# Designed miniproteins, single chains, continued (4), part 95

Each design is a single chain, and the fold is of that chain. pLDDT is the mean over its residues in the fold that is shown.

## One batch from the design tools (miniprotein)

Design m15501
Fold by ESMFold2-Fast:
Structure m15501 (fold): chain A 56 residues (1-56)
Amino acid sequence: SPSDEESEEARELRKKLGVDHVLLVESEEELERAEKVKKRLEEEGKKVYIVKKEKK
């Protein structure tokens, strides 16, 4: 189901890639936290994709 907590970019990528979660990160600190979340979710059998992006 659609989540209001999910950004439009993350939702679109999730549907396109066929993953359970997409984590958008803009900094190394966010990437470190996202990698920890990814490991936890993958341990639960979820498929997670991390995208590092910068504001254009």
Scores: mean pLDDT 73

Design m15502
Fold by ESMFold2-Fast:
Structure m15502 (fold): chain A 83 residues (1-83)
Amino acid sequence: SVEEALKLADEGDELFKQGKYEEALEKYKEALKILKEVLGEDDMMVAATLYNIGKVYEAQGKTEEAQKYFDKAREILRKYHQL
Protein backbone atom coordinates (compact mmCIF):
# COMPACT_ATOMS: atom_id res chain seq x y z
CA SER A 1 0.00 0.00 0.00
CA VAL A 2 1.00 3.65 -0.42
CA GLU A 3 0.76 4.08 3.37
CA GLU A 4 3.27 1.23 3.88
CA ALA A 5 5.64 2.82 1.34
CA LEU A 6 5.38 6.23 3.05
CA LYS A 7 6.23 4.62 6.41
CA LEU A 8 9.30 2.98 4.83
CA ALA A 9 10.35 6.30 3.24
CA ASP A 10 9.99 8.06 6.63
CA GLU A 11 12.16 5.35 8.23
CA GLY A 12 14.69 5.90 5.41
CA ASP A 13 14.70 9.67 6.10
CA GLU A 14 15.46 9.09 9.80
CA LEU A 15 18.23 6.57 9.01
CA PHE A 16 19.76 8.97 6.45
CA LYS A 17 19.67 11.77 9.06
CA GLN A 18 21.59 9.46 11.44
CA GLY A 19 24.24 8.68 8.77
CA LYS A 20 23.03 5.06 8.46
CA TYR A 21 23.27 5.16 4.68
CA GLU A 22 23.03 1.44 3.82
CA GLU A 23 19.96 1.00 6.08
CA ALA A 24 18.40 4.15 4.58
CA LEU A 25 18.93 2.72 1.06
CA GLU A 26 17.20 -0.54 2.04
CA LYS A 27 14.14 1.36 3.32
CA TYR A 28 13.96 3.70 0.31
CA LYS A 29 14.39 0.86 -2.20
CA GLU A 30 11.60 -1.15 -0.51
CA ALA A 31 9.36 1.96 -0.60
CA LEU A 32 10.29 2.50 -4.28
CA LYS A 33 9.27 -1.08 -5.17
CA ILE A 34 5.85 -0.68 -3.51
CA LEU A 35 5.24 2.77 -5.07
CA LYS A 36 6.10 1.49 -8.57
CA GLU A 37 3.72 -1.48 -8.13
CA VAL A 38 0.82 0.62 -6.77
CA LEU A 39 1.19 3.99 -8.60
CA GLY A 40 3.30 3.11 -11.67
CA GLU A 41 6.88 4.02 -12.58
CA ASP A 42 6.08 7.61 -13.68
CA ASP A 43 4.38 8.79 -10.46
CA MET A 44 5.67 11.87 -8.58
CA MET A 45 6.13 9.80 -5.40
CA VAL A 46 8.37 7.41 -7.36
CA ALA A 47 10.40 10.43 -8.56
CA ALA A 48 10.72 11.76 -4.98
CA THR A 49 11.91 8.35 -3.69
CA LEU A 50 14.45 8.03 -6.54
CA TYR A 51 15.74 11.52 -5.66
CA ASN A 52 16.10 10.52 -1.97
CA ILE A 53 18.09 7.39 -2.97
CA GLY A 54 20.34 9.65 -5.09
CA LYS A 55 20.90 11.96 -2.09
CA VAL A 56 22.05 8.97 0.02
CA TYR A 57 24.56 7.87 -2.64
CA GLU A 58 25.76 11.50 -2.95
CA ALA A 59 26.32 11.63 0.86
CA GLN A 60 28.38 8.41 0.55
CA GLY A 61 30.53 10.03 -2.19
CA LYS A 62 29.15 7.56 -4.78
CA THR A 63 28.68 10.23 -7.44
CA GLU A 64 28.06 7.89 -10.40
CA GLU A 65 25.35 5.91 -8.53
CA ALA A 66 23.77 9.16 -7.27
CA GLN A 67 23.65 10.53 -10.83
CA LYS A 68 21.78 7.41 -12.10
CA TYR A 69 19.01 7.95 -9.52
CA PHE A 70 18.86 11.73 -10.08
CA ASP A 71 18.58 11.14 -13.85
CA LYS A 72 15.69 8.66 -13.32
CA ALA A 73 13.90 11.18 -11.07
CA ARG A 74 14.43 14.03 -13.58
CA GLU A 75 13.07 11.87 -16.42
CA ILE A 76 9.82 11.41 -14.46
CA LEU A 77 9.65 15.14 -13.52
CA ARG A 78 10.09 16.08 -17.22
CA LYS A 79 6.65 14.49 -17.82
CA TYR A 80 5.10 17.00 -15.38
CA HIS A 81 5.18 20.74 -16.11
CA GLN A 82 6.68 22.31 -12.96
CA LEU A 83 6.10 26.03 -12.28
Scores: mean pLDDT 86

Design m15503
Fold by ESMFold2-Fast:
Order: sequence, then structure tokens, then C-alpha cells
Structure m15503 (fold): chain A 66 residues (1-66)
Amino acid sequence: GEVVVSGIKDARGATAVALLGIGDGGEAKVEVGETTTVIASGLSPEGAKRVAETGISNGGEAKVTL
């Protein structure tokens, strides 16, 4: 699955989201602007849930695609 987390303002939050995606055996792409977007792909369903929940907990918005 894929999770796009947008609107992250904290670099630590973006890092936590990216590391969870990589730790699930996926890939993470980080796009830094006024806010940070993390695109995590290749995720298991449980990994996608954890990435999305962590993104929301860090003030982001998460879009999940299975």
C-alpha cells in the first residue's frame, strides 16, 4: 500500500513517518517545502496504518491507498 502524509511542520515528525515506512520494508520520499510531505510506498496493511496514524499524530493529513 501507499500513504501520503502532507502538512507536517516538524522535521522530527517527518523523520518518524519516513522511518516507519522504510522499517515496514517500503520506500519513503520526503518533499520539504513550507510544510513537509512524506510519500511511503510498498507498505503492508499494518505498516500503512501505523504510518498514517503517526503522520496524523504529528499534525499531518494522511491519504491511504491499498
Scores: mean pLDDT 82

Design m15504
Fold by ESMFold2-Fast:
Structure m15504 (fold): chain A 61 residues (1-61)
Amino acid sequence: AEELVKKADEAYQAGDYKTAAINYFTAANKYEQLGDKEKAEEYRAKANQVIADHQAAQGLA
């Protein structure tokens, strides 16, 4: 789970918002599987925020 968050953060800093969003969603799913509902919800929200803020730049529209 933490490895996916790290990959998402690195992708976001590199301007690869599509990869960042995908990794945040995957991290959220892993946290949900681990029973960490709070982190799962936070990373799902973060992935959606990345999509909303950067949709046009990465063809996520």
Scores: mean pLDDT 76

Design m15505
Fold by ESMFold2-Fast:
Structure m15505 (fold): chain A 80 residues (1-80)
Amino acid sequence: MIEIKVTLPEGLSEEQRKKVEEIAKEIFEKYKPDIEAALQAGDNDKLMLLISKFLKEFFDKVKEELGEAVARQIKVKINI
């Protein structure tokens, strides 16, 4: 089962936390079918590329919506 864990900095508002979670979920759902296909194929190179693309789009969108200072403090783990 594929799982995203997002660790948020202390001091974020509930609205900011919800926004980060929504962004993570939206972008992950976009990449999920390709990630699952790469996992089934055992294509580790493609899997790592897709994870990198997910992280880039996630952090780019967090910077756009919440600012760069918030984005820098967020940690994302993807468990497969």
Scores: mean pLDDT 79

Design m15506
Fold by ESMFold2-Fast:
Structure m15506 (fold): chain A 105 residues (1-105)
Amino acid sequence: DPAKALEEVSKLPEGEEYEEREGDKLKRLKRVSYDPTRLSDVIYLDGNTEYVEKLWKLLEELFKEGELKEAFVTGASQISVDSIEEAKKNKLTPLLAIFLDGRKQ
């Protein structure tokens, strides 16, 4: 749920990761900038622990300073082919990841 994802991210301290673990499930949130009012500044993943961690690593590899360019939401067509295929294969359902387009600033 994108609305709940945004509400949860808006409560995070600047620059901190939030983790919630429940059995084999992992919810991980991060503000990738310090403006809580901007959708383009958040990452929200919720799903199986192994695959949340795998997607998080992939996002961190893509998330280089100034190289953010994509947004994806669960059920949307706006995910990279590799990320979609991995999510389908592993039944991982990312709720929201938003990438800033361009470089600092």
Scores: mean pLDDT 52

Design m15507
Fold by ESMFold2-Fast:
Structure m15507 (fold): chain A 91 residues (1-91)
Amino acid sequence: SAEELLREAERLLEEAERHLRLARRALERGDYRTAVEHARRAIELAREALRLAMEALKLSETLEEILRAIALALRAIGLEIDAEELLKRAE
């Protein structure tokens, strides 16, 4: 269902945000290897969340579900951009 996909996309985005925070902290202390590992994981999770949000959009039957899917997709795109910029700084 759209609701199940939206819930899973949100869970993956929360996990991606956690990895991005860990990557930033590692970068601040000069731990480039750990920063790269967490940044890559954040990118993977954000991409998966985007795929689920786009799938939820196709299954959405209400305006609320459509708007939530769009919001999660935009959040996923933003997280991927942030994580890729951090990855470039750590490499």
Scores: mean pLDDT 90

Design m15508
Fold by ESMFold2-Fast:
Structure m15508 (fold): chain A 55 residues (1-55)
Amino acid sequence: EDEELERQAKIDTAEAAYEANTKTAELSRKDGQDEMAKHNELAAEEARKKAEELK
């Protein structure tokens, strides 16, 4: 039960990182900063994979 709570906290953290990086990438695309957007898109995908691994 406690182990599950710790895992859930890590999943929540990874999901928050995914959301934050996705939003930053979206804004960077709008501003024409394609390289920065790509960097944040990769970070978001890594965060999403981490969340999936913990499930």
Scores: mean pLDDT 81

Design m15509
Fold by ESMFold2-Fast:
Structure m15509 (fold): chain A 82 residues (1-82)
Amino acid sequence: GALELGRKALEIAEKATTDEQAIEAGRLAAEAASRARTGEEARLAHEAGLLAVKKATSSEAAAAGIGGALAGIGALFDLGEL
């Protein structure tokens, strides 16, 4: 579910040492956000996306992280959590 995907995205982002890992974290964060039903699930997706951006060294990896972070914010807005 969204919570499990968000936690996985955050774990990958925290351990990321390569752009490929940052890209995967950002993509999983976006997927988690798309499935979010609670503010907790949406916040995890947003946090994972932001951390993926921080770990990114390429524009592609940064774009993936930004996508995840924005998807998380969008989910928070849709859930009325902003």
Scores: mean pLDDT 88

Design m15510
Fold by ESMFold2-Fast:
Structure m15510 (fold): chain A 84 residues (1-84)
Amino acid sequence: MEELIKKAIENAQKAGRPDLARLAVALYEAGKEFGDPETVELAKKAIEAMAKGNVDEAADLISEALRRMTPEQQEAVARRFAEL
């Protein structure tokens, strides 16, 4: 996972969307904290898509994860995003 995150950051920066990799990592950590396996899987798929250079696919997966979240979960993601 660490190597995929590093590659995702590089590809997101190259695509002019550096915050996407950071947001996907925040979603992955929040999903684990709340015991939400669907959010964890969406975040993992987004990280893998970015690592492969499919940044638009990653953005769609991140948007889907965020739309599923409660306000409390969205606040946790925002907090983790700010710490990254």
Scores: mean pLDDT 79

Design m15511
Fold by ESMFold2-Fast:
Structure m15511 (fold): chain A 70 residues (1-70)
Amino acid sequence: DLDALLARALAHSSPEAQALIREAMAAFEAGDLDSAMTHLALARALASPEGQAAIDALMDRLLAAHRARL
């Protein structure tokens, strides 16, 4: 469930990382997967180990959702 993974990533992130995650989701909704992944990678760099795990799960889900649309 994408919504649950997004909620988890936001819950384990700083305000700065949350802003990057929100920008990533906006890029993904606009069809820009490359920008979405770039923003999530930046958020991951700012994250704790728990935040990194949550962002990794979100990144995997966005890649799977993109492939399912192809």
Scores: mean pLDDT 83

Design m15513
Fold by ESMFold2-Fast:
Structure m15513 (fold): chain A 57 residues (1-57)
Amino acid sequence: SSLRERLLQAIGAVLRAIGDVLDAELAGDEEAKREAERRLEEARARLREVAEEIDRA
């Protein structure tokens, strides 16, 4: 896949995870919130990896 595609996918994953955290907060579902926060951490790590590759280009 292109670097651009990986960047867009990584950004999309972060945004979706943020949405999931907010949805869980509104629902008062602490278990869903913890799971969404875990996904957000994973998505942010992937975005950092792609950003580092761009910096090296």
Scores: mean pLDDT 87

Design m15514
Fold by ESMFold2-Fast:
Structure m15514 (fold): chain A 68 residues (1-68)
Amino acid sequence: SMETVLKRAEELEKEGEKAFEEGDYKKAIEYYEEAHFHYSVMRALGEDVDERIERLEEKIKEARKKLE
């Protein structure tokens, strides 16, 4: 169900946030990119997840900057 996909995406985003807080920026990006994939599938199917995708893309940018 779409609810199951949403829950998985949210869990992955939270795992990414935890990794970011621990200073593991590479792992944070991996979790965020997996969450982004799930949200992108939801958007393609007509679900309103644009705000979640935009927020996640900013988190990915921030984590990437930490690796520079």
Scores: mean pLDDT 88

Design m15515
Fold by ESMFold2-Fast:
Structure m15515 (fold): chain A 60 residues (1-60)
Amino acid sequence: SEAERRRALYQEFLAEIEKYRAGEITPSELYERLVELAKKANDQEFLDMVKIIYESLQRG
């Protein structure tokens, strides 16, 4: 189902976020990796969400 697909994608995103929290990647590298995951999943809504969240975090 779409919900199962999104759960799997979310788990991959969490793995990248954990690398960022561990200091292994920069905020810019995290953003690029999340964008690539969304593109590979062909999930435009998720891609747009990632961009909005990132811009919100930069601006406060």
Scores: mean pLDDT 76

Design m15516
Fold by ESMFold2-Fast:
Structure m15516 (fold): chain A 71 residues (1-71)
Amino acid sequence: MALEEERKEMDEELVEEARRLMKEGKEAAEKGDLEKAVELYEKAFELALKAKDYALVTAAAANLSVTKKEL
């Protein structure tokens, strides 16, 4: 079984990557690259789900919905 410390480190890496993708998606959307923003937000959503970070899951889903409406 994975140790609690190892589990926490893996989840932290997934959360960090999801946050990075969220930031990149926001920057892409601000530049008008909505297709790229959707791709980045979808990746962030997948990683947030894997990390069980429900706040990030909600944020990624909201940004996806808004960005898809702008497409």
Scores: mean pLDDT 77

Design m15517
Fold by ESMFold2-Fast:
Structure m15517 (fold): chain A 61 residues (1-61)
Amino acid sequence: AELARELARRGRLSEEDAERIARALEEGNSVKAQRYIARALARGEISAEEAQELGRLAKEA
């Protein structure tokens, strides 16, 4: 959750996408979180390394 919000503060990830990822992680919905992470990566909003770390957190949820 915190990582997604930090990326939004840096202006790389949109606030909408960051909030969707953060909420899905807080809900423990791994599938939903992974979908939002994949969309952000596809749009070039996050790096592959950032997506990997967010994906790791989603799998643990």
Scores: mean pLDDT 75

Design m15518
Fold by ESMFold2-Fast:
Formats: structure tokens, C-alpha cells, sequence
Structure m15518 (fold): chain A 80 residues (1-80)
């Protein structure tokens, strides 16, 4: 499942990228509170993604899951 894949990513490689991918998994599972925790951890490791991640968290809280995914995709691009 997406949630199992997200947990494995964090376990295998705890990075800003793996935390963002885990947060996407939690958003898809409908666990927005867990997703926000991982988003905060990602920002702590790499503050350059804060703008996109904060907007994604807001979108996710509003139920705008596609917009949240798009914003997190932009954050992932910044990490490359």
C-alpha cells in the first residue's frame, strides 16, 4: 500500500525527500495529521522547501489533495 511504502522510505533513508514522500502517502491515506508531522520534519532538514510545503499542508487540511500533491511535487524538485 502507499502508506506501507511511505513508512519504508522514512525507515530506510530519513531525508527531507523521504519525509516528503511519506507525507504524500499519509495524505493519500487520509491521515492529514500524520502527514503534517512528516512535513514539519522535512522543513527542519531543508528549510528551502518551506513555502511549498506550508501551502501543501494548507491545501491538504482543506481537502484539496491534488493541489497538495502538486505543491509537494514542486518541493521534491527543489531537493534535486
Amino acid sequence: SVLEQAKKLVEDEPTAESYLRAAIGYIEAGDIEAAEEYLRKAIALDPSIAEEVEKAAEAAREGKLEEARKLLGKALEKLQ
Scores: mean pLDDT 80

Design m15519
Fold by ESMFold2-Fast:
Formats: C-alpha cells, sequence, structure tokens
Structure m15519 (fold): chain A 62 residues (1-62)
C-alpha cells in the first residue's frame, strides 16, 4: 500500500475508536498515509470521512 492507492474493504469494519473509520464490505477508500506496520489512514470515497483502518481488512483495486 502507498499514498494515493484506492483500496476496498474485504469485510465489515467497525468504528472501534473515534480515530478509526467504519467501512462496509465492498466500500472503497483512498490511502492518505501509511501509519506504522499494520495501519493506514484512509478517506472514504462514499462519505469523505477519514480515519485509521487495518491493512489486513483492505485490498488494492486496480
Amino acid sequence: FKVGDIVRATRDIPKATPRFLALKKGEEAEVLRVVGEDWLEVKSLKTGETGYVSKGDLELIE
């Protein structure tokens, strides 16, 4: 993953904390920042909301 990539949620992702972003399975987001080893800061393409999501819950789309 890198900044500017479009990613898709592979499962329903809950909003665990105020800093995290909730996504439904199949929703797309843009990567804004790679945060540490396991996390991305993303912007929902549906809502425009930003937050942290686990890399393991996302797939790259081409």
Scores: mean pLDDT 77

Design m15520
Fold by ESMFold2-Fast:
Structure m15520 (fold): chain A 98 residues (1-98)
Amino acid sequence: MILKNPTKENIKKLLDEVMDRLNARIAEIEQEMKEKGLKYFDEKNKELRDELDAANATLIYLAVLKSLIDHESVEDLIKALKRAVETHPLLADVKIIE
């Protein structure tokens, strides 16, 4: 995903697209765990739980960032988004071009 010439509108659109992707993946993981018929904390579900935890943590961060769009400058939003990309592996495909 590429964000060029950041504005509040295209930042919001990028956050919505990434959050939709994360929500879709969370739903897929939850469905896979359900279909396996194993208990949530079964060791065979560890990789799915780790992926679910990472996706949920990323989603919470992006939800907070989205709530701040109308309150923060574009420059501060971009600094926060760049830090998110550096610290959240699930955002590694996000590229920002100023």
Scores: mean pLDDT 84

Design m15521
Fold by ESMFold2-Fast:
Structure m15521 (fold): chain A 58 residues (1-58)
Amino acid sequence: MEELKKKAERYEQLADEVEARGDLPTAATLYNKAAELYKQAGDVEKAEEFRKRAERLA
């Protein structure tokens, strides 16, 4: 659980950096990965937030 949350946070940080650079398709992919990891970690609220964010960027 803790390892999954840590990985999710890393993908979230990377997605934020990529989005800031204007690479929206890559950012969407990274937000989707963060969402999957948050869901596996049991953080369903964050998983849904990042899934929706990825959809908006795609």
Scores: mean pLDDT 83

Design m15522
Fold by ESMFold2-Fast:
Structure m15522 (fold): chain A 104 residues (1-104)
Amino acid sequence: GAKNMRASMEAGAAATAAATAAAVGRVAGDPEEAVELARKAAYYAGQGSNAAWQGNGKEAAEYARKAAEYARKAAEASKDEGVKKAAEAAAKAAEKAAEAAEEA
């Protein structure tokens, strides 16, 4: 349904934003912890997108919530404004993905 598609798209957006935060963090010389948290956010967002596409709304919501948690932690651990912005965008997209998956 449209909500499963929206959950998949929002989780995909979260994965891209979190992957960007990890990549920029490496180049900026961010703490390894911040880069690892952003990488985990991207991983769980990707899993959430796949679960939503397969119609597994409960699993998609659980992965999206984990992605949002790790994205928020990445933003807090980062020292780079670009990384913070990308990680915050990832958290917001992941939260929207979880909401859409729960309503599916």
Scores: mean pLDDT 86

Design m15523
Fold by ESMFold2-Fast:
Structure m15523 (fold): chain A 71 residues (1-71)
Amino acid sequence: GPLVERAERYLKQAEEALKNGDAETAIELSDKAGTLFAIAGDQEGVERAIELSKKARELAKKQGKTDLANR
């Protein structure tokens, strides 16, 4: 449905941001995707978004952006 389609678009954008070293955008978009998957009842989607957010926070840590990593 529309929520899952929007969540999938945010998740893809978050993956691209992570690939490009943009930890902040990756965290923001993966968190948005997770919220939309949760509203839609897509538990697998929620888990995918959490895992991507975790990777983005680890990238933020490596970049010295500790406040961002601990949000």
Scores: mean pLDDT 88

Design m15524
Fold by ESMFold2-Fast:
Structure m15524 (fold): chain A 86 residues (1-86)
Amino acid sequence: MSKEEFDLETEVALVEMEVALLKRILPNVSEEDYDELIEQAKKVIERAKKLLKRAKEMGYPDIAKWAEQVLKEAEEILKELEERKK
């Protein structure tokens, strides 16, 4: 594993942890917290998109698949938060 590959895997793991935290707090979220969590979910999505692009450009297909899965989970969380806010 190269340093660049390791650094990229570490960044994806950190974003995955942020997604897991959002999923954990989601059932206990109050209406007053929806705007903050929506903004957090949007930031997580943006980071996941950048990591997916980097993994593809650098030729790390396994990391790209992982980043794509994390991105899909973050997008599902955003959709659920936006639906609850309506």
Scores: mean pLDDT 84

Design m15525
Fold by ESMFold2-Fast:
Structure m15525 (fold): chain A 63 residues (1-63)
Amino acid sequence: DEIKKLREKGYYEEAEKLEELIKKAKEAAKKNDYETMDEYILEALKIIEEFEKKVKEEEEKKL
């Protein structure tokens, strides 16, 4: 679970944002609003991608 990984590395704000985006995506899906659901999923994926980039930068800094 990506949210758990974010919290384990101290990215609590990003984890909360990701959790809210997933919740909103589920609510949109219940309304059959798949376009809005996709938008929230894309925002969530962007947060994950930015987090992975930061982790990679920290690993490169160590070596």
Scores: mean pLDDT 77

Design m15526
Fold by ESMFold2-Fast:
Structure m15526 (fold): chain A 81 residues (1-81)
Amino acid sequence: ASEEEIREGLLHGVEIAIEAARAGNTELAAQYAEEGARFAEQNGMPEEVVRLLREAARAARAGNTEEAIRYLERAKRKVEE
């Protein structure tokens, strides 16, 4: 896959996680954040992106929707750079 296709795929997953977290669906938010972290790691994305997505999944599993959204938004910004 091209670098652009990798970024688009990751961005799509992060956007789904943000929407899930905003809807209060912490399980779905955690799932997509974890899938995003694995995808980012497998495709050589910056370590900070992987870390932010794993922290988002952790926050979502703890029921901290606001914290999860903050981590997801930060990951999204890093992917868009």
Scores: mean pLDDT 86

Design m15527
Fold by ESMFold2-Fast:
Structure m15527 (fold): chain A 97 residues (1-97)
Amino acid sequence: SVEVGGSITLTSTFTRDKVDLVVWSKDGKIVGAILTKDGKVYIAEEYKGKVTLSWDAKTKTASLTISNLTPEDAGLYTSTVLGPGGAEVGSGTTLTV
């Protein structure tokens, strides 16, 4: 758990050799996505200015940093990567604020 007003970075590591898209979701709703080819980031309107997404192809690690935490940020966060042949779903992380 983290304190209100703080920040946290959530990570998921994957096994796929080729990843085209990284998606972060909270309670089944999309928070944001990264297109790996050009590094283009999409962030859902309600999360703009609040979250930062990154993908490290060398370590196959997806990261979501959430800033200025409020109780509404509590929930189940999941990362999914998509590439040729389908999707790989990362382990979920439950955030308490």
Scores: mean pLDDT 83

Design m15528
Fold by ESMFold2-Fast:
Structure m15528 (fold): chain A 60 residues (1-60)
Amino acid sequence: GAEAFAEATAKLVRDELLRQGVPQEEADRYAEKVRETALAAGGDPLAISRAVQEAVDEAR
């Protein structure tokens, strides 16, 4: 469901940010924002893609 997808997407974003050297606390916060957006969007790919890109760009 949408919740499982939101969790998976948030985890992927968190792992990628940690791989890029972003501090764990910041990676967790950005991943949480992505999870919230994905859940609210009900699986809308465009909204989710934008949230992921925004999180990665802002966390750098």
Scores: mean pLDDT 76

Design m15529
Fold by ESMFold2-Fast:
Structure m15529 (fold): chain A 56 residues (1-56)
Amino acid sequence: HMSGEELVKKAEDARAAGNYREALKYLWEAMKQGALTNEEAHDRAEELAVGEGKAG
């Protein structure tokens, strides 16, 4: 059973490793558990999308 704080940390680790799909998955799970607000989750998801789009 993973805490919301652990999910946020794993999302950041996955993003740093370039695993955007993993990062997004952990980000949404953290939001569902209340570790992130809807706004915070949205902002982080947008940064992932922009980073991936810029790389492509």
Scores: mean pLDDT 75

Design m15530
Fold by ESMFold2-Fast:
Structure m15530 (fold): chain A 72 residues (1-72)
Amino acid sequence: SMEEFKKKIEKAYKTGNLDELVKLRNEAVEKGYPKELIDEINIYIEALRLGLSPEEVRLMREDPEAAEERFK
């Protein structure tokens, strides 16, 4: 189910398993899951790569001006 799939994403992020997150993203694309879910997985991948929180990555994407303020 989608709920079980979301739990796998959260677990992969919590354990720092980048390879599993990439695999889950590819599986979501293959299964035709909503773009919003795929975007969420990409946010987790970027957060893990940059050492940021998912909330910080979302802020950078949705409000770049507010993100710039955080780096000053």
Scores: mean pLDDT 78

Design m15531
Fold by ESMFold2-Fast:
Structure m15531 (fold): chain A 60 residues (1-60)
Amino acid sequence: SLEEILEKAIKFAEDALRYYESLGDEQKAEVYRKNIERLKELLEKVKAGEKIPDIYPPTV
């Protein structure tokens, strides 16, 4: 389901965030923090039954 895809994308982004934080790469860490926020907003919209603008395919 789209929910599962978004949840996996969030987990991937969280793992990437942790990796870049461990390297002290704050620029890349910040990019992943923003991506996580965006993905969580999309997940909430999907759960609420809102139409998502055509994201095809939902890429990680």
Scores: mean pLDDT 77

Design m15532
Fold by ESMFold2-Fast:
Structure m15532 (fold): chain A 70 residues (1-70)
Amino acid sequence: MQVEAARRAAAEVPAALAELERIVATLSPAEAAALRARAAETLRGAAAKARALGLDEAAAVLEAAAARVA
């Protein structure tokens, strides 16, 4: 269950990032910064969980996504 959830999260990252960029474009700079910070925190948490489960490839994808949205 946990391994499958982490794998799904990594696979959905490109679509989620594209949607985030569309939403951010409609927000004020302060709102955009807050949303990006929250997204980066969520992705870092997911990456740490994936790494703890031995899913290093999924963790790397999530960490790269967190760096890109921050």
Scores: mean pLDDT 77

Design m15533
Fold by ESMFold2-Fast:
Structure m15533 (fold): chain A 69 residues (1-69)
Amino acid sequence: GPAEELYEKAMELLEEAEELIKEGKYDEARQKLNEAQRLAVRLLVEYGDEEGAREIGERLKKLNELLSK
């Protein structure tokens, strides 16, 4: 359903961000992470998917730690 499609899209964006980080494309990676964060908010607010939003958030945290200034 729509919630599962948003979750899968967010996880795809996180995978793309990880590859961009490996390539040194940090600004592009940040854009993908921001998009995934917006989808996590939508999952929580529009669909009540607390587990999906949490899983996306945990992966966002790990990838953002790799981008630390």
Scores: mean pLDDT 87

Design m15534
Fold by ESMFold2-Fast:
Order: C-alpha cells, then structure tokens, then sequence
Structure m15534 (fold): chain A 93 residues (1-93)
C-alpha cells in the first residue's frame, strides 16, 4: 500500500470519527467512504467507521456489507483488534 494513501485514509477516518461524535452521520459516512476509496478497501477501520455511520442512518444492509468487508480485510492483515470490533458490530445488527 502507498504510504501517502495510507496517511490520507487515516486522516479521513479520524475526521469521520469526529463527525460521528457530533451526530453528523451523513457527513461521517462521506468521509469514511472517501477513506475506503483512497485505501482501495484495505483500511479495516475506515470500513468499520463507514458501517457505523450507515447503521446510524438506518442503512442496516449497507452497514452489514461494510462490517463483513472490514472483517475480511482485518483477518487478511492479521489485525485482531479490527477483527474483534467488526464481529461485535455485526452481532449488534
């Protein structure tokens, strides 16, 4: 993965999280979606954030798809924390 793309995806993910804290779920979903695009779907935390924002917007099927993608990516990368987080969020849907 390109280091510049990783850095941009991390910044967009952090902005999305701040928007989630403010209750700005549509804006948060847009930031997380951009983070997913920049990371080419390889950032599990951007996918988790996207799912959480979509769930808050009532888009439960799209949220499930985002969490399932996050789980696959996290397992492939060996990121146990992201695996656990995605599994917990899938159980809450």
Amino acid sequence: MDEIDEGIADILTAVGKKLMEKGEYEEAAEMFKRAVEVSKGKNPYALIGLGEALAKLGKLEEAREAYERALEVARRQGDEEAVRRAEELLEEL
Scores: mean pLDDT 87

Design m15535
Fold by ESMFold2-Fast:
Structure m15535 (fold): chain A 98 residues (1-98)
Amino acid sequence: KYYASLIVTTDAENIDEVRDIVLKAAEEAAKKFGGEIVATFTLVSKDKNNPEKKIGTIVVTLAADSKEKAEEMAKYIKERVESELKDKNIFDIKTYIS
């Protein structure tokens, strides 16, 4: 099995909206590419460089039967999230294939 993980960081104030969009994109990718969502998690933490600032982190991991499917799902989710959150303060979107 191969896994696609996406880690999205945003301002903590936006975490619920960003989470909902990420999870929706992940569900769409899983259906389109024949994968499954195996883990989801959200975290609010303090910025190490500014303790007054809180960062929201959303993680989604999907399983696929091939590396190519895992990569396609990760790309789909990233492009969907970037498109829908164009006007939002997204700090980073990281993708990992394992």
Scores: mean pLDDT 83

Design m15536
Fold by ESMFold2-Fast:
Parts: structure tokens; C-alpha cells; sequence
Structure m15536 (fold): chain A 63 residues (1-63)
């Protein structure tokens, strides 16, 4: 899909992962946000899936 749409979806997945994460995993959630912002939205989507944010990850794939 569109790179801009994919990037936005990956950021949504990263934010969902942050919300679903625990305090001890918050530092790793920051990595998800960094990957999305650094033009690596695929890694952000993968982290979203691992954090239990499957819906956000699917949205990133659909973009």
C-alpha cells in the first residue's frame, strides 16, 4: 500500500503496544515507537503483534 498509510498504521500499532504493555516492558515499547518513527514500520507492526495488539498490527499490514 501507500508508504504514508503504512507508516501511520505502524505508529498506531506501536501506540497500542505501549498501552497494552506492562511497566517493566515500557522501555521495550519505546523501541517500537522508535522503529515506527525511523522508517521501520514493519518492526513496529511485529512488536504490536507480540504485545497482543493484533488488531493494530493487522491494520498496519492492510495499509
Amino acid sequence: GDPAAAEAAARAAAEAARRAGTDEMDKHSQGVVTYAASGRPELGAAYGRRAGSEEAARAAQAA
Scores: mean pLDDT 56

Design m15537
Fold by ESMFold2-Fast:
Structure m15537 (fold): chain A 55 residues (1-55)
Amino acid sequence: SELKEKIDKLQQEVRKHQDLAVEFYKAGNYKLFAEHMEKSAKLVKEIRELKEQLK
């Protein structure tokens, strides 16, 4: 289903942003760390809302 494919894509984007956040934190770039953590959090919320539509 298109909804499941969208959820899978968003989960991949969450992992990408979390990995980038860790790398920026290790590099001392706390601004980009915070930005990627915020993007990850928003995507997690979107995934949760989409999963609620899988009734």
Scores: mean pLDDT 87

